Designed miniproteins, single chains, continued (3). Designs and how they scored, part 85

Each design is a single chain, and the fold is of that chain. pLDDT is the mean over its residues in the fold that is shown.

## One batch from the design tools (miniprotein)

Design m11136
Fold by ESMFold2-Fast:
Structure m11136 (fold): chain A 62 residues (1-62)
Amino acid sequence: KTQELVEKGRQYLLQGDYEKAIELYNKALQLDPNNKTSYRLLGEAYEKMGNKELAEKYFALS
């Protein structure tokens, strides 16, 4: 279920493992391309990584 992938990704985000978090959010979007929560969390991950341009793009999609 998409929600389980998002929840697991959020745990990796909290641990600072942004690469695994992004992977899980992308899997969630493969199952549900309209999942606004996954787009928002991708934005947060890229923001924490210092990629402001990608963060803004994903926040706009949420």
Scores: mean pLDDT 84

Design m11137
Fold by ESMFold2-Fast:
Order: sequence, then C-alpha cells, then structure tokens
Structure m11137 (fold): chain A 58 residues (1-58)
Amino acid sequence: EKAVERALADPDPAALGARWAQVQEEIDKIRREMGTNPDKFEEYSKKLEELRKKEREA
C-alpha cells in the first residue's frame, strides 16, 4: 500500500496522475507474483482489490 499512500499524499490531480502510473506498476507486479507464488495468491488478490478500490475512490 506504499504506492497507494504516495498517490493519496498528492493534493493536486495533476500530480496524482503521475503517481497513478506508479500504482498501476504495483498492480502489474502483484499480478506477476500471483502467478509465481500460489501460496500468497489470496494475499495478492486482496491487495489488488484494495489498490483498484482506492484508485477509483481517489
């Protein structure tokens, strides 16, 4: 959630747009890890949902 926290720290939409790209990279990273680590599949799945929800709410 560090990536999400960084995006939320920005008060301006213009700056948030740049941070949004970093959030997307974090999502992609988690997706890749889910394929590699099935043991943590549920944790990554939950984190993905949180990232998507916070991004939409922001």
Scores: mean pLDDT 67

Design m11138
Fold by ESMFold2-Fast:
Structure m11138 (fold): chain A 60 residues (1-60)
Amino acid sequence: SAAAEALGANVRKLALALGLSEEEAEAIGQFVRETGDGLEAGRRAREAGLSPLAAGAAEM
C-alpha cells in the first residue's frame, strides 16, 4: 500500500540518520513495506540478524 511504502521510506531515512549502513537501512525499510507494522518489521529484522538499532528504528 502507499502508506506502507511511505512508512518504509521514513524508517529507511531514520535508520540512515542513526548511522546504520545503507544495506541495513534498506533491509529494515523493506520489512516495514512488507508488513505495514513496525513491531512485526522489527521482529523480522532480529530474526534476519540485523542490528538491534535497525529493529528499534522500525519500532519507534
Scores: mean pLDDT 83

Design m11139
Fold by ESMFold2-Fast:
Structure m11139 (fold): chain A 79 residues (1-79)
Amino acid sequence: SELEEEYKKLMEERRRLIMEEASYTVQAILSIAKALGSEDEEEKEKYRKLADEYLEESKRKAEEAKEKLEKAKELKEKI
Protein backbone atom coordinates (compact mmCIF):
# COMPACT_ATOMS: atom_id res chain seq x y z
CA SER A 1 0.00 0.00 0.00
CA GLU A 2 1.22 3.50 -0.91
CA LEU A 3 -0.19 4.83 2.39
CA GLU A 4 1.77 2.18 4.35
CA GLU A 5 5.02 3.18 2.56
CA GLU A 6 4.37 6.89 3.26
CA TYR A 7 3.68 6.04 6.93
CA LYS A 8 6.98 4.13 7.17
CA LYS A 9 8.84 7.05 5.56
CA LEU A 10 7.35 9.57 8.02
CA MET A 11 8.25 7.34 11.00
CA GLU A 12 11.83 6.92 9.68
CA GLU A 13 12.15 10.71 9.22
CA ARG A 14 10.76 11.23 12.75
CA ARG A 15 13.30 8.72 14.18
CA ARG A 16 16.16 10.59 12.48
CA LEU A 17 14.87 13.93 13.86
CA ILE A 18 14.60 12.48 17.40
CA MET A 19 18.23 11.29 17.15
CA GLU A 20 19.33 14.75 15.94
CA GLU A 21 17.36 16.39 18.80
CA ALA A 22 19.11 14.12 21.33
CA SER A 23 22.52 14.88 19.77
CA TYR A 24 21.98 18.67 20.02
CA THR A 25 20.71 18.32 23.61
CA VAL A 26 23.89 16.40 24.58
CA GLN A 27 26.07 19.04 22.89
CA ALA A 28 24.17 21.78 24.79
CA ILE A 29 24.72 19.98 28.13
CA LEU A 30 28.44 19.56 27.40
CA SER A 31 28.71 23.27 26.48
CA ILE A 32 26.96 24.22 29.77
CA ALA A 33 29.39 21.97 31.68
CA LYS A 34 32.36 23.68 29.96
CA ALA A 35 30.95 27.12 30.82
CA LEU A 36 30.52 26.12 34.49
CA GLY A 37 34.05 24.65 34.61
CA SER A 38 35.70 27.74 33.13
CA GLU A 39 37.26 30.53 35.25
CA ASP A 40 37.52 32.86 32.19
CA GLU A 41 34.49 35.13 31.56
CA GLU A 42 35.08 35.20 27.76
CA GLU A 43 35.24 31.38 27.66
CA LYS A 44 32.08 31.15 29.84
CA GLU A 45 30.21 33.48 27.47
CA LYS A 46 31.42 31.48 24.43
CA TYR A 47 30.12 28.18 25.85
CA ARG A 48 26.86 29.74 27.08
CA LYS A 49 26.27 31.04 23.54
CA LEU A 50 27.07 27.60 22.05
CA ALA A 51 24.66 25.97 24.52
CA ASP A 52 21.88 28.39 23.49
CA GLU A 53 22.54 27.67 19.78
CA TYR A 54 22.44 23.89 20.37
CA LEU A 55 19.20 24.23 22.40
CA GLU A 56 17.60 26.22 19.56
CA GLU A 57 18.57 23.48 17.06
CA SER A 58 17.28 20.80 19.46
CA LYS A 59 13.91 22.59 19.78
CA ARG A 60 13.67 22.96 15.99
CA LYS A 61 14.28 19.21 15.50
CA ALA A 62 11.70 18.40 18.21
CA GLU A 63 9.08 20.54 16.41
CA GLU A 64 9.86 18.88 13.06
CA ALA A 65 9.61 15.41 14.68
CA LYS A 66 6.22 16.34 16.21
CA GLU A 67 4.94 17.45 12.78
CA LYS A 68 6.05 14.12 11.22
CA LEU A 69 4.28 12.19 14.01
CA GLU A 70 1.03 14.13 13.49
CA LYS A 71 1.10 13.40 9.73
CA ALA A 72 1.89 9.72 10.41
CA LYS A 73 -1.05 9.41 12.85
CA GLU A 74 -3.45 10.89 10.27
CA LEU A 75 -2.18 8.43 7.62
CA LYS A 76 -2.41 5.42 9.98
CA GLU A 77 -6.14 6.11 10.58
CA LYS A 78 -6.63 5.77 6.77
CA ILE A 79 -4.73 2.45 6.50
Scores: mean pLDDT 88

Design m11140
Fold by ESMFold2-Fast:
Structure m11140 (fold): chain A 48 residues (1-48)
Amino acid sequence: SELAAQVERDILQRGDEAGKEGKSIDEIEKLNREARREGARRLAEAAS
C-alpha cells in the first residue's frame, strides 16, 4: 500500500540522514526504533 511504502521510506531516510550526520550507532539505532514504532502505529491505525 501507499502508506506502507511511505513508512518504509521514512524509516530508511531517517537512518540514512543520521548516518550522514555522523551520529553514533547507538543514536542511529534509537532513531530507527522510534521510526519503526511510529510506522507500526500508523499502519495499525490504517488497518483498524
Scores: mean pLDDT 79

Design m11141
Fold by ESMFold2-Fast:
Structure m11141 (fold): chain A 62 residues (1-62)
Amino acid sequence: MLKIAVALYDHYSSDPRVLNFEKGDILLILEEIDDVAVLAKNLKTGKEGIVHKSYLEVIGEI
C-alpha cells in the first residue's frame, strides 16, 4: 500500500532530484530509499523527488 503524508515544513532546493513543497502539502510516498529518505510525489504540483522523512507526518495509506 502507498502511504500518504503531510509536509510539516516548507522546503525549497535547486537540486532537481529533491522535491520542493510547502507546509501542509499532501505527498504520496512512492518508495522508501533508506532510513532517512523517501521518494515522494507532491499531489499539488505533480512533481516527484527525494524528501527527508523528518519533514513528513504519515496520515494514511492507499
Scores: mean pLDDT 85

Design m11142
Fold by ESMFold2-Fast:
Structure m11142 (fold): chain A 72 residues (1-72)
Amino acid sequence: SPAQERLRKFIEELLEYAKEHPEHREKIEEILRETDRETTANKDKFSSMEEAIEFALEVLEKRYAEYLESLK
């Protein structure tokens, strides 16, 4: 699915960035864990896997954007 592909690529990009920038690794790993926790907490609200993936992508993008803003 397009959403699954987007989420997979975003996660791969974040993990590669964390590998190259160890100073950001802990926060990136925290963002990924918190995204998974929030998605799991809302699992009963999704009617499909696609909806769960789109939710996870939105949460991940929001949390990462908030982290980047905190660095300004």
Scores: mean pLDDT 84

Design m11143
Fold by ESMFold2-Fast:
Structure m11143 (fold): chain A 70 residues (1-70)
Amino acid sequence: EEEAVKLLAEGSRAAKEGNLEEAIKLYEKAVELFPKSGLVPLALEEAARLYEELGNKEKAKEYREKAKEV
């Protein structure tokens, strides 16, 4: 649980620094390593937001739908 929180914090930091692809990778890693964490919907929503900022609307929609299923 602490490790999932740390990955989300590192993702948030990368996004603030303009490293959007690195931030997405960190959020995706949190979902992959901790799929049962209550933070999974938040990580998926944050990844979707960053995909939208990168112009990838298809991935943004996919990740938002995944967040609703958890």
Scores: mean pLDDT 81

Design m11144
Fold by ESMFold2-Fast:
Structure m11144 (fold): chain A 71 residues (1-71)
Amino acid sequence: GEKAAEYAKKAAEAAKAGNGEEAARWGQLHSDAAPNEKAAEYAQKAGAAGVAGNGETAEIMARKAVEAALE
């Protein structure tokens, strides 16, 4: 849903800002709100990339999570 997409975007933005804890929080909320397993997997990968300080990978995974959630 729209809420899951919003959480994914916030996770990617937090990761780009270097805030891994905030990125992990938004990634978990996105995973919990995900309508399907594929969206949840991408949301978890986005959160993990954020914690690792990889903002670009976090953004890509968050985008994939949003796309999967809209399928």
Scores: mean pLDDT 70

Design m11145
Fold by ESMFold2-Fast:
Structure m11145 (fold): chain A 72 residues (1-72)
Amino acid sequence: EKEKKEREEEIRKLREEFLEYTSETAKYMNQAIKLKFEGGSKEEIEEYLKKAQEYGKKAEELAQKALELRKE
């Protein structure tokens, strides 16, 4: 059925984007943690945490969209 194939393909694309954004979130979180231990500036740490939060939010939105598609 066409609808099922289209839904599965959309979910696959969302999964690929989700993995990309979760990878970026982890990268920026690790940078922020490293700076905390190495005595980096508060402003630098906040910048990386903000980036991690932005990518994490995008990943969460993609996960929510994929969940809604799976329920249909």
Scores: mean pLDDT 81

Design m11146
Fold by ESMFold2-Fast:
Structure m11146 (fold): chain A 59 residues (1-59)
Amino acid sequence: MKVILEGPYGRSTELAKKILEEKGIEVVDIRSTGRFGDENISKEKLEELIEKLKDGDVI
């Protein structure tokens, strides 16, 4: 399974990438330094979202 990681480089997206990689999920990283906004999402909520992911999904 692989997922597309989108958004700005920041704490929330770094945490999401770490959780995905720890679960053995391949990450297609398309994050951009030109985007504003950092989602303050908890690790627990990220893990719930990751459990719902399918191949080719965007997070």
Scores: mean pLDDT 66

Design m11147
Fold by ESMFold2-Fast:
Order: sequence, then structure tokens, then C-alpha cells
Structure m11147 (fold): chain A 84 residues (1-84)
Amino acid sequence: SMEQLNAPLTPEAQRLVEEARELSKKADEYEKQGKFDEAIKLHREAIELYERAADLQPPDSVQAGVLYIMAGVEKVYLDILEKK
């Protein structure tokens, strides 16, 4: 339902998501500087935080699915950087 899509994350899950976003942003800055090892480390940490936030959501919820997709995006960045 619309209410399920608009349900807020718990404060703990919200904190994990915000931290993951900041790590991903910092990783992008390191990549722009050619600091690929630092960028790789931060993308790995962001993946862990998104997956932890997803695991706090009800199983098969839209919120869990979106957070696993966010972790998947970070995994794509990680794969690209590891091939450099």
C-alpha cells in the first residue's frame, strides 16, 4: 500500500543509511583523486551498512528491497574500481 511505501525507517536504520551515503560520497571524492584503494575500502563499508539497514527491515518489505538495491549499486562501483 501507499502507507508501506511511505513508512519511515527506524532511527537506527536511518543512521546506517545516512552513514553509508556519506561513505559512498567520500569514496567518489577519493576516486576523483585516483585514490582507488581508499575508495574501495569506503564502498565496502557502505555495502555493509546498507545490508545491515536492510536486515533491520521486515523480510520482503519494499524498504528492505530498496536498501539491498543500494548495496548492489555500491557492489557495481566496487567491481569497477577493483578492475583498475
Scores: mean pLDDT 84

Design m11148
Fold by ESMFold2-Fast:
Structure m11148 (fold): chain A 72 residues (1-72)
Amino acid sequence: MKEKILEEVNKAIQDYMIKASSASTETKNAVLEIMSRAQKEVERLLYIEKDVEKAKKIFEDAKKEVDALLEK
């Protein structure tokens, strides 16, 4: 279960980095920063706090932030 959430996070990071590959260096760095922070927070919530619901919320919020950056 926790492994599936981490796989989804890692897949999302890969997908967003590919999607941002043609973007400016500033946008690429912003996307990577947001996704890196989300990944670390999700890992902390899953393995230390053991709070799956908060982990999912952090991941969803990060995706929203990245989507906003890449769409406009």
Scores: mean pLDDT 79

Design m11149
Fold by ESMFold2-Fast:
Structure m11149 (fold): chain A 60 residues (1-60)
Amino acid sequence: SSEVDSLVRQGMEAWKQGRYREAAELFRQAADLARSQGPEYDDLAEGLRKLADLAEQQAK
């Protein structure tokens, strides 16, 4: 969806700026939204959750 895509782009921009906590939150929001849209989005949601976990690791 356009909203999932927007959240992903915002998360990538935050990551590029070294704002890893914000990136993690944006990727989590994108994953939750994708998951809510149906089972066809499960793989995307899993990938976004993994990106959020990586962003949290970078924040430490």
Scores: mean pLDDT 85

Design m11150
Fold by ESMFold2-Fast:
Structure m11150 (fold): chain A 115 residues (1-115)
Amino acid sequence: MVELKESGGGTVKEGGSVVLSAQGSGFDFAKSTVAWYRKKPGQPEQFVASITPDGNTHYAPEVKGRFTISVDVEKQTAYLHMNNLKVEDTATYYAVAVTDKGLFFGEGTELTVVP
């Protein structure tokens, strides 16, 4: 069974830092692209960051230079390191794995950034 479970959300002060994690099972992280998306109520899903099996990373312009995506293949965990947080970063964040078995989404972790 393919599963992604996010954690690390909560309430953080503006200018602060947080690390979100997504633990995966049932697929090979070494062969999969992992991405982070975010969702605000009433708005479409927004791409945040991705990392490919060969280590190439891509970032949305709004987060470039503030967020860093990484993967620990041994732990089957993807991370989103978030620095210099803004109130506009308040959203539900979820991981997406693109695997040889298909496309899989986690349930998300909520982040609230307060002034």
Scores: mean pLDDT 85

Design m11151
Fold by ESMFold2-Fast:
Structure m11151 (fold): chain A 77 residues (1-77)
Amino acid sequence: SPLEEELARIRERLLEAGVPEELVDGLVEFLRWLSTQSPEDQRWAVESLLATLRRDPRLSEEQVKVIEELLEEWLAR
């Protein structure tokens, strides 16, 4: 499906940025779930996730920025 092809490319991009595989898997599942939600609920969910990721000690500031930009691109679809 087009969604699964987009999620596969997102997974590759996050892994290339050095994001831990466990977080990449979680983000892919989050995006799959997010695609089923209303636009208002999607914005709220993304804001909540970003607040959590900013405090995750497994992620560098550069990795958080990559995830942030990717989530903003997703919301702009």
Scores: mean pLDDT 85

Design m11152
Fold by ESMFold2-Fast:
Structure m11152 (fold): chain A 113 residues (1-113)
Amino acid sequence: TEKGKELFKEGKYEEAIEEYRKAIEENPEDAEAYNNLGIVLRKMGKLEEAIEAYKKAIELDPENKEAWINLAILLARMAGDDRAYEIQELYLKGELEKAFELAKKLVKELEAK
């Protein structure tokens, strides 16, 4: 939700989480709310919970490119894999399809352990 995004920008992470959880309670299939929840959890250093939130966003919407990209970057950073920087650069340059395809490949590789 817009309010959750505003709270996140203000550094009010716990309040942002409550807004996204409320959005999920009102619409349990809100893939965007799960992706946004993952972003806040990652910012708080709750990396395993962030991974679960991104995975839930992908389960609900397999074409949610941001959730795949966020998951891939997080998993790559945790593994010390420099492809995290490649995906981030593609995303920042607006090459969303290339970022998405690389992210899907990387998630599959890193989850195979």
Scores: mean pLDDT 86

Design m11153
Fold by ESMFold2-Fast:
Structure m11153 (fold): chain A 111 residues (1-111)
Amino acid sequence: SAALEEARRLIRKGKELYNQGKYEEALKLYDKAIELAKDVDPELTARALINRGYVYLELGKYEEAKKDLDEAAALARALDNPVLEVQVAVSYTVLLQKKDPEKYQALVEKA
């Protein structure tokens, strides 16, 4: 559909803006991509949620990041998509490193 084509375009542009450090601009594009993909393409929705989660992590918005990653994790499990499950797991690791670096370090040393 035209809406899904636009959602894919917005995700690609959002990634470019993220790589340029334009986090607020990337966030707006991911917001629109999620709106367009929601209820139509759960895999694309999960990918957009993971990408928006990373933007929230860079902005220090850890509660918003966790909410997006929790939703992406639920979608990845429902889809039985191991690539998305791994991407979500990596994203949670980054969240823990940024939100609670002492707890992250303690877990790494205990492992």
Scores: mean pLDDT 89

Design m11155
Fold by ESMFold2-Fast:
Structure m11155 (fold): chain A 82 residues (1-82)
Amino acid sequence: STATLLAAQKELGLTEEEIRKLARVSEEDLVAGLRLLAQTVQRVQAGELSPAELRARLREIARLLGVSVATARRMLQKLLAR
């Protein structure tokens, strides 16, 4: 929902433009992308992810969420800073 995306904006450090992009994504892809983002945060914190695996996951998150890889990386960094 839009309310869920607005809540995620503050938490993920997203711009208004990035939120508008997320609002155009299917619910299935949005859920899949956010789930992959959360799993990636957990694996990075556990030290279980190689640089190549991290790059592959960021590309898939970007694809699912309809954002750039730079945006996906920024979202990951915001969650890791908590």
Scores: mean pLDDT 79

Design m11156
Fold by ESMFold2-Fast:
Structure m11156 (fold): chain A 72 residues (1-72)
Amino acid sequence: GPVDEADVAEALVLIAHGIALAIARNTGSPEEYRAGIEFLEKLKERFPQSKDVADEAIAELRRGAEELERKR
């Protein structure tokens, strides 16, 4: 089937984001949010075509980290 390499890269970013968010939410750890952000930044550098999707995923993790800090 016609699958664009960019579509595959975006799917990988979304899968990575989902895993990172699930781990961070289950642990309640700011360090896990930071690790997820760092991982997505590296994926964005490796797959520039996924930049917009990666930026949205990173923003979501940043919001989660900020909410966790507010609860302290």
Scores: mean pLDDT 78

Design m11157
Fold by ESMFold2-Fast:
Structure m11157 (fold): chain A 78 residues (1-78)
Amino acid sequence: SMAPLDLDADKVEEAIEKNEELKKKLEELEKRAEEVKKEVQELIAQGKEEEARELFEKRMAELLEEARKIAEEAAKLA
């Protein structure tokens, strides 16, 4: 049976679960950033410096926008 004391524990668990979801989103963002770096390095290795620069700028703009959304979501939860 759920006692009144268990309600505080449940609230703590909910806060941890919400933080875990945000952590997962940040981890996905980091993984995407690493993939971009690898793609850019491969293009540079092929002598495609202009394509590498364009890809980097486009992908980094997308990642920055995602990071802003995560930050805004975290701020709303605070």
Scores: mean pLDDT 72

Design m11158
Fold by ESMFold2-Fast:
Parts: sequence; C-alpha cells; structure tokens
Structure m11158 (fold): chain A 73 residues (1-73)
Amino acid sequence: MEEIEKEIEATFLALRAMMAAEDGNVDEVKKLIDEAEKRFGKEVAQWIADLAIDAARRAGHEEVAKELEEYKK
C-alpha cells in the first residue's frame, strides 16, 4: 500500500523538521523541506514548513521561523 507508506514517511519528515526547528537548526529544516518537496510534492513540503515554523516559534526561535517563512515561498 504505497499511499500508507507515503503518509508514514511524510509524518516522519514532519516530526524531524519540527524537532530541528525546536533546536533552532534552520539548515536541517530547509533540507527536510526540500526532501519533502522532491518526494511528496509542494503541498506536503508547505505543510511541513508550516509545522516547523510553528514549532520554532513555540521554542522561542523567531529568527528561524522568519527564515522558514521566506524559504517556503
């Protein structure tokens, strides 16, 4: 079931991106967003970017959140 496998992989990428954003690691978040776009398309990449932006802000990394907002364009 290829669809379920893609959903699981996208969820793992989202979790990894959120963790990287909470750590303030903007380069790792950008890498994971690029990977998501290549593997799952722009809609999934934007979803992951939005989750990472929210996670960065909750962790107090406003500069990371701003950079990610520019990157997702």
Scores: mean pLDDT 81

Design m11159
Fold by ESMFold2-Fast:
Structure m11159 (fold): chain A 79 residues (1-79)
Amino acid sequence: MEEIEELGKKVLENVDEKYREKVRELIEKAIEALKKKDGESALKYLQELHDLLEKAKASEEALEAFKKLATAVQEELLS
């Protein structure tokens, strides 16, 4: 869980200020769903986050951090 929260911070650090609030909201919702073992909601919020990052033309650093975050969330759901 700590690793997932740290990866979420890395995504936030690599996005424009104007998207930061929405990105933070989606990360928090995904983590909350994960804590409740609601895999459907967690994956939905990750998909919305990915769509937002693509629409925002986020940096390669932000997309790499997102990929690591998504992988860590999926691994936690499979545990």
Scores: mean pLDDT 83

Design m11160
Fold by ESMFold2-Fast:
Structure m11160 (fold): chain A 59 residues (1-59)
Amino acid sequence: KEKEIEKLIEEAYKKNPRAAAAIIQTIDSEEKILEAAKLADEETAKEIKELLKKVKEAK
């Protein structure tokens, strides 16, 4: 479970470091992650939401 989450974050970091950083800092709080997505540009917001979905599935 945790290994899969780490892989997802590493892949995200290669494409968009800001999206990966938001999830790393707020991984225990989905509400804070979604709030960060609202303030980000549309492309970064989509990546944050997709990563959040994959992290939930990895649990």
Scores: mean pLDDT 65

Design m11161
Fold by ESMFold2-Fast:
Structure m11161 (fold): chain A 61 residues (1-61)
Amino acid sequence: MPLADRLRAEVERLEETIRRGGDAEALGKARERYEEARRLAERGDVEEAQRLARETDEEMA
């Protein structure tokens, strides 16, 4: 799966979790970071997008 498609899926998953009553503040921060990584990937800044996604994954763990 292309990086941008993966990041879009992560954003959608977090948005769904927030809609179902998850912690909107904490999950919203992760959602914004994945959305920023997706924008970077779509602009061709793949290395920076991968770095931001990885840091967000680690913060969520």
Scores: mean pLDDT 77

Design m11162
Fold by ESMFold2-Fast:
Structure m11162 (fold): chain A 84 residues (1-84)
Amino acid sequence: MKEELIRQAEELIKKAEELAKKAAEALKKGDYEKAAELLEEAAELLREAARKYEEAGERELAEALRESAERLLEQAKKLKELAK
C-alpha cells in the first residue's frame, strides 16, 4: 500500500512538471492567462502528491511539495494581474 501511494505521488509530480513546462511555453507566447491556469493545475497536482506522500509516512517530502505548490500559486496570481 505505501509503495503504491509513493508511485501515485510520483506520477502526479510528473504530470505537474509537464503542466509547468506548458505554462512556460504559454509565457513565451505572452499568454499570461493560460500560463496562470496551467500553474494552478500543476499546484493542485502537487498538493495531491503531498497528500499521498503524507499517507505513505513521507512527511518531509509532503511538506516540500506543499511549499512548491504555494510558489506556483503565487506565480499564477502575479500572471493573472499581468493579464488584466
Scores: mean pLDDT 87

Design m11163
Fold by ESMFold2-Fast:
Structure m11163 (fold): chain A 115 residues (1-115)
Amino acid sequence: LDELRKEAIKFIEELKELAKKELSGKKLEILLSFLDSIKDALENNESLEGIEERIEQAIKEAPEIKEYLEALLEGYKEGPEVSYEEILKEWEEAKTLKEKFKVLGKLLAKIEELQ
């Protein structure tokens, strides 16, 4: 479980760097703020209970980044059925910001499942 949290923090940092290269302005600011909120929860060893509802609320509040949050939510729903090894492989194969958000969602679901 601790390894999964550390890997999720690493995924978030890589996503932030990719977002800085691909996005700008308000859209980037909103996306980085969202990623930092998840990272803070992981770093403080907070339970991810209710994370699905929090992602759904974020989609409603931040339509500018909806495409990435929907990918994250899709990954979260698929995550319980995917092995950690497959998640690591998918992360390496993911090319786009949206694809990487989906893989992050899978990892967050795996962390929640193991709590």
Scores: mean pLDDT 84

Design m11164
Fold by ESMFold2-Fast:
Structure m11164 (fold): chain A 79 residues (1-79)
Amino acid sequence: MNISPQSGRVGEEITITGQTPQANARIEVIAPNGEIIASSISNEGGYFAISFIPEEAGIYEIRATYEDEEETWSFEIYE
């Protein structure tokens, strides 16, 4: 998984790219308050790209869900 920029800030467009083990996995970005603020589905090769502009600083999660499996990564957004 790659996050650009790596030290993202509030009001800046953040782009997350990666590859899931399975095609058509559901990708969700979860804000520090628990809200899902962006979602996507990985393509036939498992590749995904998702972009969002964070409204608050803190620890965000990216969650990939496919069938009975779930993977979660955390990243920080700064003020």
Scores: mean pLDDT 81

Design m11165
Fold by ESMFold2-Fast:
Structure m11165 (fold): chain A 55 residues (1-55)
Amino acid sequence: AAAKMAAMVAAARRAMEVFPPDTALEILDEVLQVADSMGDAATAAEVRALAAEVR
């Protein structure tokens, strides 16, 4: 679970570098939903910070 969340966050960070902001935000929102459903507050906080950087 933790390794999979780390991989999803890494993929979202790369999307922020390569894709338009709207596409990056969709990926970040998906990762946030998964982290939130799993109760992973640390990953949720990281993803929210990344989304704020894009917005």
Scores: mean pLDDT 76

Design m11166
Fold by ESMFold2-Fast:
Structure m11166 (fold): chain A 69 residues (1-69)
Amino acid sequence: KVEEAAEKAAQRLVEKGYDPERAREIGTLAAQLLLEGKTPIEAARELVSKGFTYEEARIAAKAAYDALK
């Protein structure tokens, strides 16, 4: 489920020291982009275009992708 992927992405970001509220926002967006058929690289680029850092975007996209496998 997209909710589980979003939660796992948020957890990964929090483990890396990011704010929990921000991590949840990024994780939700990453999971939604992947569910829409974006690749992890495309999802990360979309997140960067929305104002997130490349590192945050990459971590969130990878974690959400791994959860959706």
Scores: mean pLDDT 82

Design m11167
Fold by ESMFold2-Fast:
Structure m11167 (fold): chain A 80 residues (1-80)
Amino acid sequence: MELLEKALELYKEGKKLFEEGKKKKDIELLKKAIELLEESLKILEEASKTNYIPDAEKILEEIRKLIEEAKEEIKKLEEE
């Protein structure tokens, strides 16, 4: 399934950038992570409407959590 593969690749890249951005306190990396994670979330949501995807709900919850954590981290860094 082409959409699922793209969503999972974006999720993995976004998670890697989130971890790096958090460690380095780099707002640009965190913003890029959010962009990739939001794209992954959108694609996975659309794919899950037309196809059964194992663990899709768990992955969607993880992506949403990472986006919120990244936004919180950016807010803290911008206030400093």
Scores: mean pLDDT 81

Design m11168
Fold by ESMFold2-Fast:
Structure m11168 (fold): chain A 70 residues (1-70)
Amino acid sequence: MDLIIDYVSSTGPLEREEVRERLERERRLAEELGLTELVEQALAIYETAIREGVEVGRALFARLQAELAA
């Protein structure tokens, strides 16, 4: 999950194969562990970060992490 925020925060090319492959691997692992809904929420925040800006996505992700920690 942290990797998704790090990826959007890097401001590097979104088509970086290495980062994309690692992100896909983490997503697949989360699905196998039954965390699909959490992954979908994180991906929605990632898409919002791309569309609205990385800082907006980071703030939304921080709120999600706080809710999960409670």
Scores: mean pLDDT 60

Design m11169
Fold by ESMFold2-Fast:
Structure m11169 (fold): chain A 116 residues (1-116)
Amino acid sequence: MKVEEILAKLEEQLRTLLAEQPRPAVLFVSDEDTVENVEARLRELKAAGVRHVLLFAYGLTPEQREALDALIARFHAEDPELTVSVLTEEDLGLTPEEMKRLYERAQALVEAHRAA
């Protein structure tokens, strides 16, 4: 699938999510982020009443990915209504630059929805 087709489908899905979910959030996670920093950000979003998090991850080592998956499983066990969806460059077939562009578009859509 071409990058623009993936981006268009994800933008449409995000618009649907924004219409149905009153408190979505977007996070970007790289190899520069520690598991502790990601956990702190997720706890802050949960405390703010966020129910759906789109987490864009790229450049993670296998160990970092395993730790992130374990962290997300723990959050879901604490609150089954809290949904964390992980999107990686490998899962989407995107480059790190394309993942950053996708994250920027997703963030802009969330901000535009909140400003409206």
Scores: mean pLDDT 72

Design m11170
Fold by ESMFold2-Fast:
Structure m11170 (fold): chain A 69 residues (1-69)
Amino acid sequence: VPADEVARAVGEALRLILSVPGVTKAWAEVEGRGDEARVTGIHVEATPENQEAADKAAREARGLLERAA
């Protein structure tokens, strides 16, 4: 998968996660560079009462990124 497509997909995934109420911070962990770049993790920080919803969104976003690779 081209690195630019990975970056775009990551941006969309993070935007979706940040739309979840109570999410305070989100970031992606990427391994490799150029055409070898791949998402190895998505991390989310949220208020305690919204942590489960945030974790669900992160899990779904990660699944979409894996499917796109």
Scores: mean pLDDT 72

Design m11171
Fold by ESMFold2-Fast:
Structure m11171 (fold): chain A 103 residues (1-103)
Amino acid sequence: MEVEVESSLEVDPGVSPEARAALERGLARAAELLAEHADVPGEALARALEAIREGAREAGFEVVEADTEGVPGRGRLGDSVSLTVELRRDGERAVLRVAARLV
């Protein structure tokens, strides 16, 4: 099954290289899990969010918002799921986004 995956990370310039690396690891794992489970959107999103939460915890960030988006009612081909997570640490902000689409 072909899966197209996209991820992005936005961090405030004050975020340390070590914290950024932890967030990047969490995002990479989330992208992997979202792609592996893209045919079961609810499980894909839950696993991806757990990976982001682990990366946030390692970086010392708190999850302040998590938004999920899927396309219900379509066939598996062309179906997409996405997760956007906003993180905060002591006045610093990070936004992680990961999306997978069946192609």
Scores: mean pLDDT 78

